# Ledger of designs, part 82: designed miniproteins, single chains, continued (5)

Each design is a single chain, and the fold is of that chain. pLDDT is the mean over its residues in the fold that is shown.

## One batch from the design tools (miniprotein)

Design m19022
Fold by ESMFold2-Fast:
Structure m19022 (fold): chain A 91 residues (1-91)
Amino acid sequence: MSKEEFEKELNLGVAQLALATIKQVVERSDLPEEVKEEIIRKADEAMDALNKGDYEKAIETVKELAELARSAGMDDIARIAENVRKLLEEV
């Protein structure tokens, strides 16, 4: 395995774990149910795109997720989503 292939696999694994963590934190939050469902849906769409190797779609979906989290006042979730976007841009 090349160094580039290893770093890609590592970044994908970290991105998937971070998205799963976003879902868990949002589910446990006091946000309105409609806001929770929208953020969780975007996290699921991003993970689906990653599983299909559609990194361009995953990056765009994660950007939308970060914007939704910011509008909901979840600055920590928005920061995690921005970090996921940066990791995926390295893939």
Scores: mean pLDDT 83

Design m19023
Fold by ESMFold2-Fast:
Structure m19023 (fold): chain A 52 residues (1-52)
Amino acid sequence: VEEIRRQAEVMIGATEGMRLMADHLGLSEVVERLERQREEVRREAARRIAEA
């Protein structure tokens, strides 16, 4: 459970980093996809933690 939370936090941070880079490059469609991906990681990780 703790491992899921920790790894999810790392994934969210990495996704945010990529989003910032994509935004800087003007890749708006990539930014939108990364924002959606970040929320999916949060939601899935929360579900897995709640199940444990």
Scores: mean pLDDT 79

Design m19024
Fold by ESMFold2-Fast:
Structure m19024 (fold): chain A 60 residues (1-60)
Amino acid sequence: SEERKKRIEELIKQNRAGIERTRSALENDSSLSGTQRLFLEAVVRAGEGVVEMLEEKLKA
C-alpha cells in the first residue's frame, strides 16, 4: 500500500539522519573517548544495515 511505502521511506530518512548525526559527532567531537568512538562506530554500522534492509523492502 502507499501508506506502507511512505512509512518505510520515513524510517529510511530517520535512520539516515541518525547516521549523519553520529558521523558528525565522530568527526567533530574531540572530547569522545576511545570506547565512546567504538560504540558510535557500531551504531553507524547498525544504522547502515537497517537502511539497507528498508531499501530492499521498497524495491520488492
Scores: mean pLDDT 86

Design m19025
Fold by ESMFold2-Fast:
Structure m19025 (fold): chain A 68 residues (1-68)
Amino acid sequence: SLTPEQRRREAEDARRAFLGNYEKALEYEKSGDKVKAANYFTAANLQIAALDFLGYEEEAKELREKLK
């Protein structure tokens, strides 16, 4: 089991990875590159799943709503 400190660090990493992938997805969507946009949205969703698994369930739910 993860310690509270390890869980916090993994959540921080997942948040950073989510934001980076989400930003890239939006840029590719804006440029019309639907394939790259979809790939980065998929990567962002994987980071939401990581946050959910780490116990940040409400945060994960809010982020999923933003991807609709």
Scores: mean pLDDT 88

Design m19026
Fold by ESMFold2-Fast:
Structure m19026 (fold): chain A 67 residues (1-67)
Amino acid sequence: MKEKEEIKKLLEERIKKFPDNANLYIQLGKVYYELGEKEKAIEYFKKALDIDPSNEEARKLLEEVEK
């Protein structure tokens, strides 16, 4: 899926400009998970929780991919 890889690159560039935006890390984690990169998805969901520990979406996604 070319579009998923393009979205990944765009999200990585946005994270460089806005490193404290938890939602960007959640979106990037989802893209990595859909590409089969489970370990990278886990790392990005953990980064989102480091930025916003109250983020329920990141917590649920991390639970799903780790179980």
Scores: mean pLDDT 81

Design m19027
Fold by ESMFold2-Fast:
Structure m19027 (fold): chain A 94 residues (1-94)
Amino acid sequence: MKELVEKLKAMPRAEQYRALAAIADEFARRGATVEDLKTLAKISEELGLKSFAESVKKMIEDLPNTRLTPAQQAEVLAALFEIYAAIDELEAKR
């Protein structure tokens, strides 16, 4: 995890979001667990993505009351990371 976080910190913000989206998608494809979601939250927090880290933590806490599996929640997170990557790229062009 530490080596992955160091590599991500060297990337532009949009590329950080795309890398997190790829990680979340990989977790979803392999049948993501609650521990995988916690790993995404920790990486997001270390990258300074506090709002994403808080959202993931809340999703984990609400998991017993939701109809979504951890794998489905990882798919939702992957989509959100891709959206934020696109937003960051558009902001950079302004």
Scores: mean pLDDT 77

Design m19028
Fold by ESMFold2-Fast:
Structure m19028 (fold): chain A 56 residues (1-56)
Amino acid sequence: EEIDKLMEEGKKAFEKGDYDKAIYYYSRAVHLALEAGDIERAQEAANMLKEALDKK
């Protein structure tokens, strides 16, 4: 729920070229997914975070 919202916001920022904002949202998504024990979501968010970092 909240994790999905953060990932969508990160994706929107990434598509706009706002990589700082994308990094912010994806890093929040990783943190929440790990706290929830949602390993699949954590891996997704971590992969997206890496893509955003590689663009910067």
Scores: mean pLDDT 82

Design m19029
Fold by ESMFold2-Fast:
Structure m19029 (fold): chain A 77 residues (1-77)
Amino acid sequence: DKEEALKEIAEADEVLERAADGEVSVEEAEEAARRAHALILELAEELAREYGVSAEAVREGARKALEATLRWLAEKR
């Protein structure tokens, strides 16, 4: 269900916002980031249609976002 997956992605984003404020552990934030990435990959074709881009662009963007997030979290530990 796309709607349910988008809700889970939004929940993961809230965890990352709390991590930026120091309110959650790096490990919890890393799990949230990886979970959101997995959901975006599952929705790549649908998101590509919605945003008028290729599914490849969605997957590449998601990969780069995950790598940037994990690097940022590594700097905070």
Scores: mean pLDDT 79

Design m19030
Fold by ESMFold2-Fast:
Structure m19030 (fold): chain A 59 residues (1-59)
Amino acid sequence: SVAALRERFKELLEKAKKGDVKALQEMAQIVRELLAAGDIATAKELFDQMVEISKELAK
């Protein structure tokens, strides 16, 4: 479900903020799953969050 994907994404986001690159890869997989399911709005929301974290880690 979308709710389960959002909860998993939230857990991965906390790991990604601590520098866990594997968490970023799993977050990207969740975005792909949402796109495959046709939930473009949620996929864009989560993708934008992932991009911001990636920018912070690249500094």
Scores: mean pLDDT 83

Design m19031
Fold by ESMFold2-Fast:
Structure m19031 (fold): chain A 78 residues (1-78)
Amino acid sequence: SSAAEQAKKEAEEQAKKLREEGIRKEATGGLYIMKGVSLKIADPSSEEKARELIEKGLKLTEEGKRLIEEAEKLLAEA
């Protein structure tokens, strides 16, 4: 039916947006982790700031993974 086709299309569009957002968060998280590691190597006195950057990056990576998993569930249930 046209209603079922429309619902599937809407689920696919929503899943695409969630997946793209999740990928961006994972990429951004990776950059924060790299920045934190680099800062720790370059300036040992910045250990606290380096740790905060790494922790922020790990949280973003975790959030990104959850969004990708949500997108996959939407596609599987469509």
Scores: mean pLDDT 88

Design m19032
Fold by ESMFold2-Fast:
Structure m19032 (fold): chain A 77 residues (1-77)
Amino acid sequence: SAAELAARIPVLIEQLQSDDDAVRRAAAEEVARLAREHPAGLAPWRQAILQALGKPLGSDDPAVRAAARRALRELLA
């Protein structure tokens, strides 16, 4: 629901900017899933999520970068 997304997305944006690679990876994977399953519901948050993806896209961990690239692809679809 829109209320569930409004509660979850701010937390995911914070987690994308975490110093913990595992947290950033999990957040990016969840964003990719939400963008695929709920594209219309995620649209109001699209710009904020795109900005937050900058940190995991620049990660030294290739798994974190791959998850962030997947999230970016799903958001732009």
Scores: mean pLDDT 85

Design m19033
Fold by ESMFold2-Fast:
Structure m19033 (fold): chain A 73 residues (1-73)
Amino acid sequence: GQSKLSEEQRQQIQSLVENAQREYGLSQGVANELYNALCQLIEDGATPNQEWMEVAVSVCRSVNQVRQLFSFE
């Protein structure tokens, strides 16, 4: 389906997820889940402002902690 996110917002989310993947060593599956979760939060009612960035950072940190506890190789 078409996202309600602007082109710039989609690029910002993608860059944030790519940076988190590189910095925290997230698998491609976890990175994809993070991207989808952030897009869904915005579409479910989050306003694209400063609060949006704080939520995105909090999600990245939480995903990194879960990934470290439940990593499968």
Scores: mean pLDDT 65

Design m19034
Fold by ESMFold2-Fast:
Order: C-alpha cells, then sequence, then structure tokens
Structure m19034 (fold): chain A 69 residues (1-69)
C-alpha cells in the first residue's frame, strides 16, 4: 500500500474512532440521565446524538475500506 494512501486511511480510521468515542459517551450520558429520572425527551435526544455520531463513524470506516480495495 502506498504511504500517502495509508496516511489517508489512518486519518479516516482516527476520525471514525473519534466519532465512535463521542457516540459511546453520549450513550453513557443517556443511560445516566435515564437512571436519574430525567425526562424521556432528553434521554431520546442524547440517544439520537449518539446515533448521529455512530452514523458518521460508519461513513468514515466505509471510506477507509474503499481505499483498501
Amino acid sequence: MEEEKQKKIDYLERKAKAHEQMSEGARGAAEIAEKAGVDPETVENLRGFAEDHEKEAKKYREEAEKLKS
């Protein structure tokens, strides 16, 4: 694999990991909020935020995989 191509793959994988971590953090926050008796709308919004970041992570993972093929 070309060095320049590998650096781009590494960047996309790091981007995906960052979004995965943001998604995980938001899911954790939603769980804490739910257990604390916070309103269902706030819990749902936190889960939606986690889902959006999971979506972005998947997008960056797919871009990295395309470069590998």
Scores: mean pLDDT 83

Design m19035
Fold by ESMFold2-Fast:
Structure m19035 (fold): chain A 79 residues (1-79)
Amino acid sequence: GLEEGLYQPLEEIKELIEKIKEEEDLEKAKELLEEAKKKAEELLKLAREAGFQPLEELEKEIEELLKEGEEVIKEKEEK
């Protein structure tokens, strides 16, 4: 149901963050992060519209994933 619909986009965001870690091209890594941010925005919109609880927990998980991606890009820029 709705739980399955929330699980798939969350896993897609996680997969994008892992791809950022493996991507050697900084420009491509930044594109992957922007894709992850767009998917995160869509997932949060879906969760809010579905009345998902706890929403705050999902928001924190997504924020942590995006922060991890941003930190990986920063490390790549220092190479």
Scores: mean pLDDT 78

Design m19036
Fold by ESMFold2-Fast:
Structure m19036 (fold): chain A 55 residues (1-55)
Amino acid sequence: SAVQEAGRAAGAALRAGDRAAAREAGKTLSIEMSKQDGPAGGRAVLGAVEAELAA
């Protein structure tokens, strides 16, 4: 699914330390999550990615 694919891409980018790729994958995942869980789900994903990048 698009959510699983975007999630894998975000995880791979975070593991590789590629912040730009992680943000792009996070945006895609946010859009897909917004389709399932509404805007709150999308915002939660974006917040989680930025928190991981800040750590």
Scores: mean pLDDT 77

Design m19037
Fold by ESMFold2-Fast:
Structure m19037 (fold): chain A 93 residues (1-93)
Amino acid sequence: KYSEAESLYQQALEIRKKALGPEHPDVATTVNNLANLYLSQGKYSEAEPLYQQALEIRKKALGPEHPDVAKTVSNLAALYDSQGKDDEAEKLR
């Protein structure tokens, strides 16, 4: 719906990755926000890799038991359920 917002999130992501490093929590937050934007547009194939990236960053930065990791896992599982990808959803638990 907002292609301008997509472009701005992508620019923010690249800037933050270069300034803070690819594993910084702020990078994960930007990636997750971009994934949410794609999800709201029904662009599941674009949202999936971004949720996976945010999950990986948050696990490394915050640890696997952090609430933000659990939230990202739930978002990714909900995405897979929306696509009818029950097998992928099961792999997340």
Scores: mean pLDDT 78

Design m19038
Fold by ESMFold2-Fast:
Structure m19038 (fold): chain A 64 residues (1-64)
Amino acid sequence: MEKERRELAREITEKLIKSLLENYEKLLEDLEKRGFLTEKGKKLLEEDVKLMKEYLKKVEEEKK
């Protein structure tokens, strides 16, 4: 039984996913500004962002 460790692992995981989400959003913006982003590529990155947001929301609600 390691409640403290479980909570720490959860916080680390959430921080990592939040960092990835921010990096994906910045990457999407930068690529679009530079004209390197195709319509298909943009949709795929937006889907990844959506999935990460949904995951974070579920984790937050579960921990309630």
Scores: mean pLDDT 74

Design m19039
Fold by ESMFold2-Fast:
Structure m19039 (fold): chain A 95 residues (1-95)
Amino acid sequence: DLVAEAAKLLQKFVDLGNKLLDGDFSVKPELEKLAEELAELLGNRELVDKILETLYKRIENKDAPPEVRKEIAKQLKDNLEQLQDLLVDRAQELS
C-alpha cells in the first residue's frame, strides 16, 4: 500500500524533524534519506526539499528576531500542510 507507506515515512520525517529542532543533529542523515524516499513516493521532490531547507533555516535562525522566527515557522507549517494534502490526493488517486 503506497499511501500507507508514504504516511509512515511522513510520520518518521516529522518525528526526526522534531528531534533535529530539539538539538539532536545525529538524525540529519536519516532525515535526509526519508526526505528522498518521500519525494519519490509523492512525486514532488521540490516540496520535500523546500520543507527540509526551511527546517534547517529554523535551526540556523534560532537566535533571530521573533518576527523572522515566526515567518520561518509559518513557512514550515504551510509546506508540511501542502505535503499532507499531497498524501491525501495520492490516497484518492489510488482508491
Scores: mean pLDDT 77

Design m19040
Fold by ESMFold2-Fast:
Structure m19040 (fold): chain A 92 residues (1-92)
Amino acid sequence: LSEEQRAEIDAGVAEITLAVANVLIDKAEEYLKQGKKDEALKLFNEARSLVEKARQILEEAKPHLSPETYQRLEEAIEEVEKKVDELIKKAK
């Protein structure tokens, strides 16, 4: 595999990792609506860890990614990061 092909695979892993974080955020919001703050906070913290992992994968792949792919994923990661941070503040 070329370095560019490996970076594309890593970008895909970052996308899947971010998608899992979004599923956890959705479930945590359901718990929050039910008054289950502790369960919601646990899932939000797990989602935050996955967002951090996705960012690490993306940054490691950056030198071999197209600028367009990097920018798209960076914006997606930043959006989910801001959302989970605000939801954690609201849940406390």
Scores: mean pLDDT 88

Design m19041
Fold by ESMFold2-Fast:
Structure m19041 (fold): chain A 67 residues (1-67)
Amino acid sequence: MEVEIEGPIDYKKVRKKVAESLGVEESQIASLGTRRLEVLDDGSVVLEVTAQLKDGSFKSVKVTFKR
């Protein structure tokens, strides 16, 4: 499925928002994987992200980017 985004998503911003949403330090995140990406009618982008933490646990979170 092709999804058009009006601009590039900065993974530093993604990591920061994921850490903030999970209540963890950015340094606790070992890897990020995008599971779903949705573009809303107003041009906002919703990402469903799975974060793997350094302790081996997995957390899923939704983060929203408004351009």
Scores: mean pLDDT 71

Design m19042
Fold by ESMFold2-Fast:
Structure m19042 (fold): chain A 57 residues (1-57)
Amino acid sequence: PRIGEVQLTEEQLLAWASTLPPEQQKEILEALKKGLEEAKKKLDEIEQEYLKENRVE
């Protein structure tokens, strides 16, 4: 479609990755791990900011 509205769930992404050869699966896994680590760090920072704002008095 022109608008190209596509929403993929985590399960769909996993299924797609499973169709790839093992070598590519490893690369995707590593990229996902790095993305997860970065997202986790950002989440922690956001949580700390919320705590700081609540603690501003």
Scores: mean pLDDT 67

Design m19043
Fold by ESMFold2-Fast:
Structure m19043 (fold): chain A 62 residues (1-62)
Amino acid sequence: TPEEERKRLLEEAKRLAELAAILALGPDAEITIEEIDGKKVVATGVKGDKVATFTFEIPPVK
């Protein structure tokens, strides 16, 4: 169903967002993953005084 497909894409986006933060700051960074309105995934990585934010938007599944 479109809802199941959307949930699958959200989970994939979370994994990609986490990987992007790790690639930017290294594996020792603190990474926070947030869902926004079931449409966006935001990963925020923090390492010392460095901050990196990555946003992935989920496309419509219709």
Scores: mean pLDDT 79

Design m19044
Fold by ESMFold2-Fast:
Structure m19044 (fold): chain A 60 residues (1-60)
Amino acid sequence: DEETRKKLKELIEKKVEENDGTVTKEELIEAVKKAGSSLEISDSDSLEEVVEKVVNFLRG
């Protein structure tokens, strides 16, 4: 959903700004949950796998 993607992008951008250009796996997972995304992230996923899932979701 466009609104969910917009919210997720804004949450991630805010965290990146707060952390001087970086974001952790936990912060990405929190942003996905706060945005209400149906994106399935496993606790066993690496940071790279989480980033890939988020990027693919944001691209549509």
Scores: mean pLDDT 77

Design m19045
Fold by ESMFold2-Fast:
Structure m19045 (fold): chain A 62 residues (1-62)
Amino acid sequence: SALEKALEFAVENLKEQLISLTGDKDVKVEVKRSGNLATITATAGDVTVVHTVDLEGLAAQL
């Protein structure tokens, strides 16, 4: 579905940003969904980033 592709894009983009920032390729990702909103928590070493995405809005741009 378009929402699943948007989620995959958001997760991949966040992972790539963390790898670039930390140099650590071992990125742990946790996703919590509430309707069309996804809260993505990505951790690499001691760095944790939390990003909330409107999946429907993102899917419309993909």
Scores: mean pLDDT 81

Design m19046
Fold by ESMFold2-Fast:
Structure m19046 (fold): chain A 105 residues (1-105)
Amino acid sequence: MIIEPTPDVIPKLDELVKEAKENNEKIIVVGLTEDDEISAGLIKYLKKNYSDIVHLVISTHPKTKDKVLAYGGSLVKSVDDLENRDEEVVKEVEEKTKEVLEKLK
């Protein structure tokens, strides 16, 4: 299960976690905005309350990098790099996603 860190997801987090557990699915949070404070907050919440099923692939800006890492997140390239379709950046993001999924088995 992939969760995008938007304000409307926050009220549904407990329901989404329950659904993921019932389906034996892993949770990946993907932050794709410059407002990575929401991403960092969701990571902190999920790691604190659901550490057994939460793994994190996050596109972050330099301003939030230290917070994301402190909350146990993983960093990938920015959305701008992905939008420019740099094949090397896309491959790095795919490899990080695969690495996270392998650790969740």
Scores: mean pLDDT 54

Design m19047
Fold by ESMFold2-Fast:
Structure m19047 (fold): chain A 75 residues (1-75)
Amino acid sequence: MSPETRALARRILALLEENPDRVFSVSELAERLGVSPPAVSRALRYLEAQGVVERVPGRGYRLRNLSPEEAAALS
């Protein structure tokens, strides 16, 4: 990943951690962070690949809330 995508991913993650139960659209994140929608999409795909966020069909992305079993499997 480019350094810019990683930096944006960290900014998105921080925003999602402040709002863990909220679903954010790509357009909303782009507006809030002052970046292009394609840049947000790349950063979100990176975070999804890391298992940190999940895609909500037709709505956007949210912070992934791991079950105790899933959290144990990652440690």
Scores: mean pLDDT 75

Design m19048
Fold by ESMFold2-Fast:
Structure m19048 (fold): chain A 65 residues (1-65)
Amino acid sequence: MANAKQKEELLEQIKELIRQALSLPPDAQKQVLEKVREALEAIKNGDLEAAKKHIEEAQKIIEES
């Protein structure tokens, strides 16, 4: 019963995180991509709240890089 629009919005956020990660140093890129992977698995399992947390963690890594 997950809202399809919410899933699409989270997937667009993940796409942007991947784009930003590719511009980071290798260590930071690896950390961001690991969080992206965790967020995608959470979306696949219908856990949108876990996906949001992983996206926020990835964004924090980007901001601190």
Scores: mean pLDDT 81

Design m19049
Fold by ESMFold2-Fast:
Structure m19049 (fold): chain A 55 residues (1-55)
Amino acid sequence: MELPSAKEIIEAIKKGDKEKAIELVEQRVRFLTKDLPEEQRKKIIEAARKKVEEL
């Protein structure tokens, strides 16, 4: 897969596959934030991961 789409992440969440949803979110955020400093990118990935875990 090139870039995980928001649709793919939503489908994983709907199926109850939180592990897959977290993986896809991390891949997407990593791709979209590749131009940001590592520290900022890490914080964004952690925030996104926590939001998926809360679902």
Scores: mean pLDDT 75

Design m19050
Fold by ESMFold2-Fast:
Structure m19050 (fold): chain A 69 residues (1-69)
Amino acid sequence: SVEELLARMRELLEKIRGTTDVQEALDLLNEIQALADEIVARDPSLRETVGRLLREAQAHLDALVARQQ
């Protein structure tokens, strides 16, 4: 269900927040992006909600990358 996909996306967002490994964060972001695409395909009304979660995931990855430079 779309609700289960959203719950999975939020679970992965919590994992990305807890990691200090850039490769792990990249892998998690790729999985979050795939879930985001599936959610929007099934329910386009969730595009804004999903976009917000994607931006949060990207921001955490960007912060990790910045700390390594």
Scores: mean pLDDT 85

Design m19051
Fold by ESMFold2-Fast:
Structure m19051 (fold): chain A 111 residues (1-111)
Amino acid sequence: RNEAGARMAEDAARSARAAAENALRAAETGKPTSAAAAGVSAAGASASAELGRRLGGPEEAVRAAEEAARAAREAARAAIAGDKEKARREAEEAREAAERAREAAERARAA
């Protein structure tokens, strides 16, 4: 139960990080394909975070995964809208939250 939820939090962290990278690339280059890729990855992060919550994953990991997914969605949205500064800020928040989610999931498995 907890292992499956922790795994979903880690999947959310990976997807949120991918969304952040694509949102930053879209903000830098203006490429619609990078903005679209950020949106797809952000949707994946949200789905994984929701599954992690439903499966009873470690609270710290799931909460950080939810924060990462939210920031990833905002970064993708800002990149699509051409708001480069917001895309960069939300991408940094997504990366930070994704790192916390990964570390929390790792600690929960070690305990």
Scores: mean pLDDT 85

Design m19052
Fold by ESMFold2-Fast:
Structure m19052 (fold): chain A 91 residues (1-91)
Amino acid sequence: SAWEEAARVLEERAEELRRLAEETGNEDAELAAKLLERAAEAARAGDEMEVAAQHVALASFASVLSKSESEVDQRVAELLREGIDALGAAL
C-alpha cells in the first residue's frame, strides 16, 4: 500500500539521520530521526489524521533547518524533505 511504502522510506531516512547524529553529535539529526520514526508508525497504523499532522510538523522543521548556516542542519533538512515527499505522495 502507499502508506507501507511511505513508512519504509521514512524508516530508511530515519536510519540515515541516526547515523548522522552518531557521527556529528547533532541534536537536530537525532530529533529528526525520532520524528520520521513517529510518522512511519502513524503511516503503518493507517492513522490519516496523525500522518497529516506529522507531515505539517516535518515540513516546518525542514524549513527552519534549511535556513541554517550549518552544513549538518542543511543535510538534516534534505533527509527530512525526502521523508516529507514520501508522505505527501501517499496523501
Scores: mean pLDDT 85

Design m19053
Fold by ESMFold2-Fast:
Structure m19053 (fold): chain A 69 residues (1-69)
Amino acid sequence: SLDGEVDLALVEMILAMGKTALRQGKKEEAIELFDLAIQRANELSEKYPELKDEADRIIAEAKKLRDEV
């Protein structure tokens, strides 16, 4: 449980970094961070099924932001 919560917080931090990069006009860095967030969120949901809803939310948001960059 604690390990999953730490991993979730790290994925949320990666997503937040991607949003910050996008806001700063750093489109290349933003895309890389969104792709990383998607990868890590998929790994999170496979390892911690109880966090699937949070992981799916992060994946959906990162994909939407990535496609709009």
Scores: mean pLDDT 88

Design m19054
Fold by ESMFold2-Fast:
Structure m19054 (fold): chain A 90 residues (1-90)
Amino acid sequence: AARGETLGLTAVRAVRAAEPYVSKGDWDKAAQVVADILAEALGAEVIEVSIRTEESDGYKTTFITVKLRVDGEEREITLPLTPAAPRAAA
């Protein structure tokens, strides 16, 4: 769940820090950078990191999902790693 300006700013910084790796197609390092920033900001343990691509009305957006343990509870945070872009011309 996205809550508070600090979390939103941390998410933006995490995505921005991952941009060079995304541009190189290095999804593994991009995911690691995002997970590390979120874990430090929340004081949490990283359980799992996954990447998925959504396609909606001609737009493709790649999301990273980080599973964290916060205060003994498992939480999932999903962030857009690339901006939505129109599909290649049909």
Scores: mean pLDDT 71

Design m19055
Fold by ESMFold2-Fast:
Structure m19055 (fold): chain A 93 residues (1-93)
Amino acid sequence: LAAVEADPLFDYLKGLAAYDKGKYEEAIKYFERALAKSPEGSPFQAAVLNNIGKALYKQGKYEEAKEYYEKALALDPDNEEAKENLKKVEEKL
């Protein structure tokens, strides 16, 4: 189970669960831990960055959310969810 806690997927799933419960600050902390454990530039890292952006958006931190969506798209340009999220956050600015 220590190996599971070292796995970035464990923190990512905990972040998703916190997000679903409306605990956006807690979700971001889990996603940041997943990001720190994930390989630099991986598709998984892109997915984590997009989810940090989504949590920031829910907190009304639109400029910060935009930065994270742009980082996600820099790693995975074909991420349709990140493209849609970027468009939505730009409409709030």
Scores: mean pLDDT 84

Design m19056
Fold by ESMFold2-Fast:
Structure m19056 (fold): chain A 55 residues (1-55)
Amino acid sequence: SDEEEKKKYKELLKKALMENAGLSEEEAEKFAKKMVDGKVTSEELREIAKRVRNA
């Protein structure tokens, strides 16, 4: 189902954020959920980009 696929995609994003951006599990889960829901803000994107650059 679309809901199951979105859940799997969220878990993949969470893992990628933890490994590539150095986010904690809690931070990565919150951000991945916002990405899947289309609720990411410009401020959140800037913070993730900064962490990816520094990782």
Scores: mean pLDDT 77

Design m19057
Fold by ESMFold2-Fast:
Structure m19057 (fold): chain A 64 residues (1-64)
Amino acid sequence: KVQEAIDHLRAAFAAYQAGDKETAIEHAKRALELVGKEFSKPLEELTPEQAIFEAARALNDALE
């Protein structure tokens, strides 16, 4: 499950680099769900940068 979360986080970053903001947020959400966490804000209030940051933080915390 942790490896799947890492794969989704990588996909979120790739989508962000391609300019696909919706796909970036969706992959970040999947990574968070896989480590049993939720975003601090509703999806409508999240930027793709914030979504990726929160997912990366939660994944890093799960690995510590």
Scores: mean pLDDT 78

Design m19058
Fold by ESMFold2-Fast:
Structure m19058 (fold): chain A 71 residues (1-71)
Amino acid sequence: VDDVEVIEALVEIAMAIAINYVRKNPTEETYKEAKEFVDRVLEQAKSLGLPDEVIERLRKQAEEDLEKAYK
């Protein structure tokens, strides 16, 4: 498996945890914490070599899913 694919899969798992955390605890504070967590995860993934195009796609998907989980 390509290292990029492994990093992307790990990021997706981390994002799923954050989204489910907001879904179970839909407060403004939890939503903000989850968004900050996703930003940190994506920054680490970028430092590990995940392409900018993949990072941006994952960021948009996470923002959409977090908003749906909160609202």
Scores: mean pLDDT 84

Design m19059
Fold by ESMFold2-Fast:
Structure m19059 (fold): chain A 88 residues (1-88)
Amino acid sequence: SLSYAAGAGGAVVARNYEEAEEWARKAIELDPNNGYAWDELGDALFALGNYKEAAEAYRKAAELYKKQGNDGLARENERNAEYSEKLA
């Protein structure tokens, strides 16, 4: 994800798309209300070119972030979902 990539460096994160997707899916299985995990799933799917599923993940992240009071992250994920749908 953009938030995750900012800390780790883009090239290293780019090589870990499969690990990011695996982590996110596991985190969602343990807690379906984990907005961060849905955000990371969206980013991983987007990087892999799966834009339709990325948009779905981003929308779920946006709903959860809004519920948690994270309006900025909610808006970012709504924007990412719209962009992903335009590419699908």
Scores: mean pLDDT 80

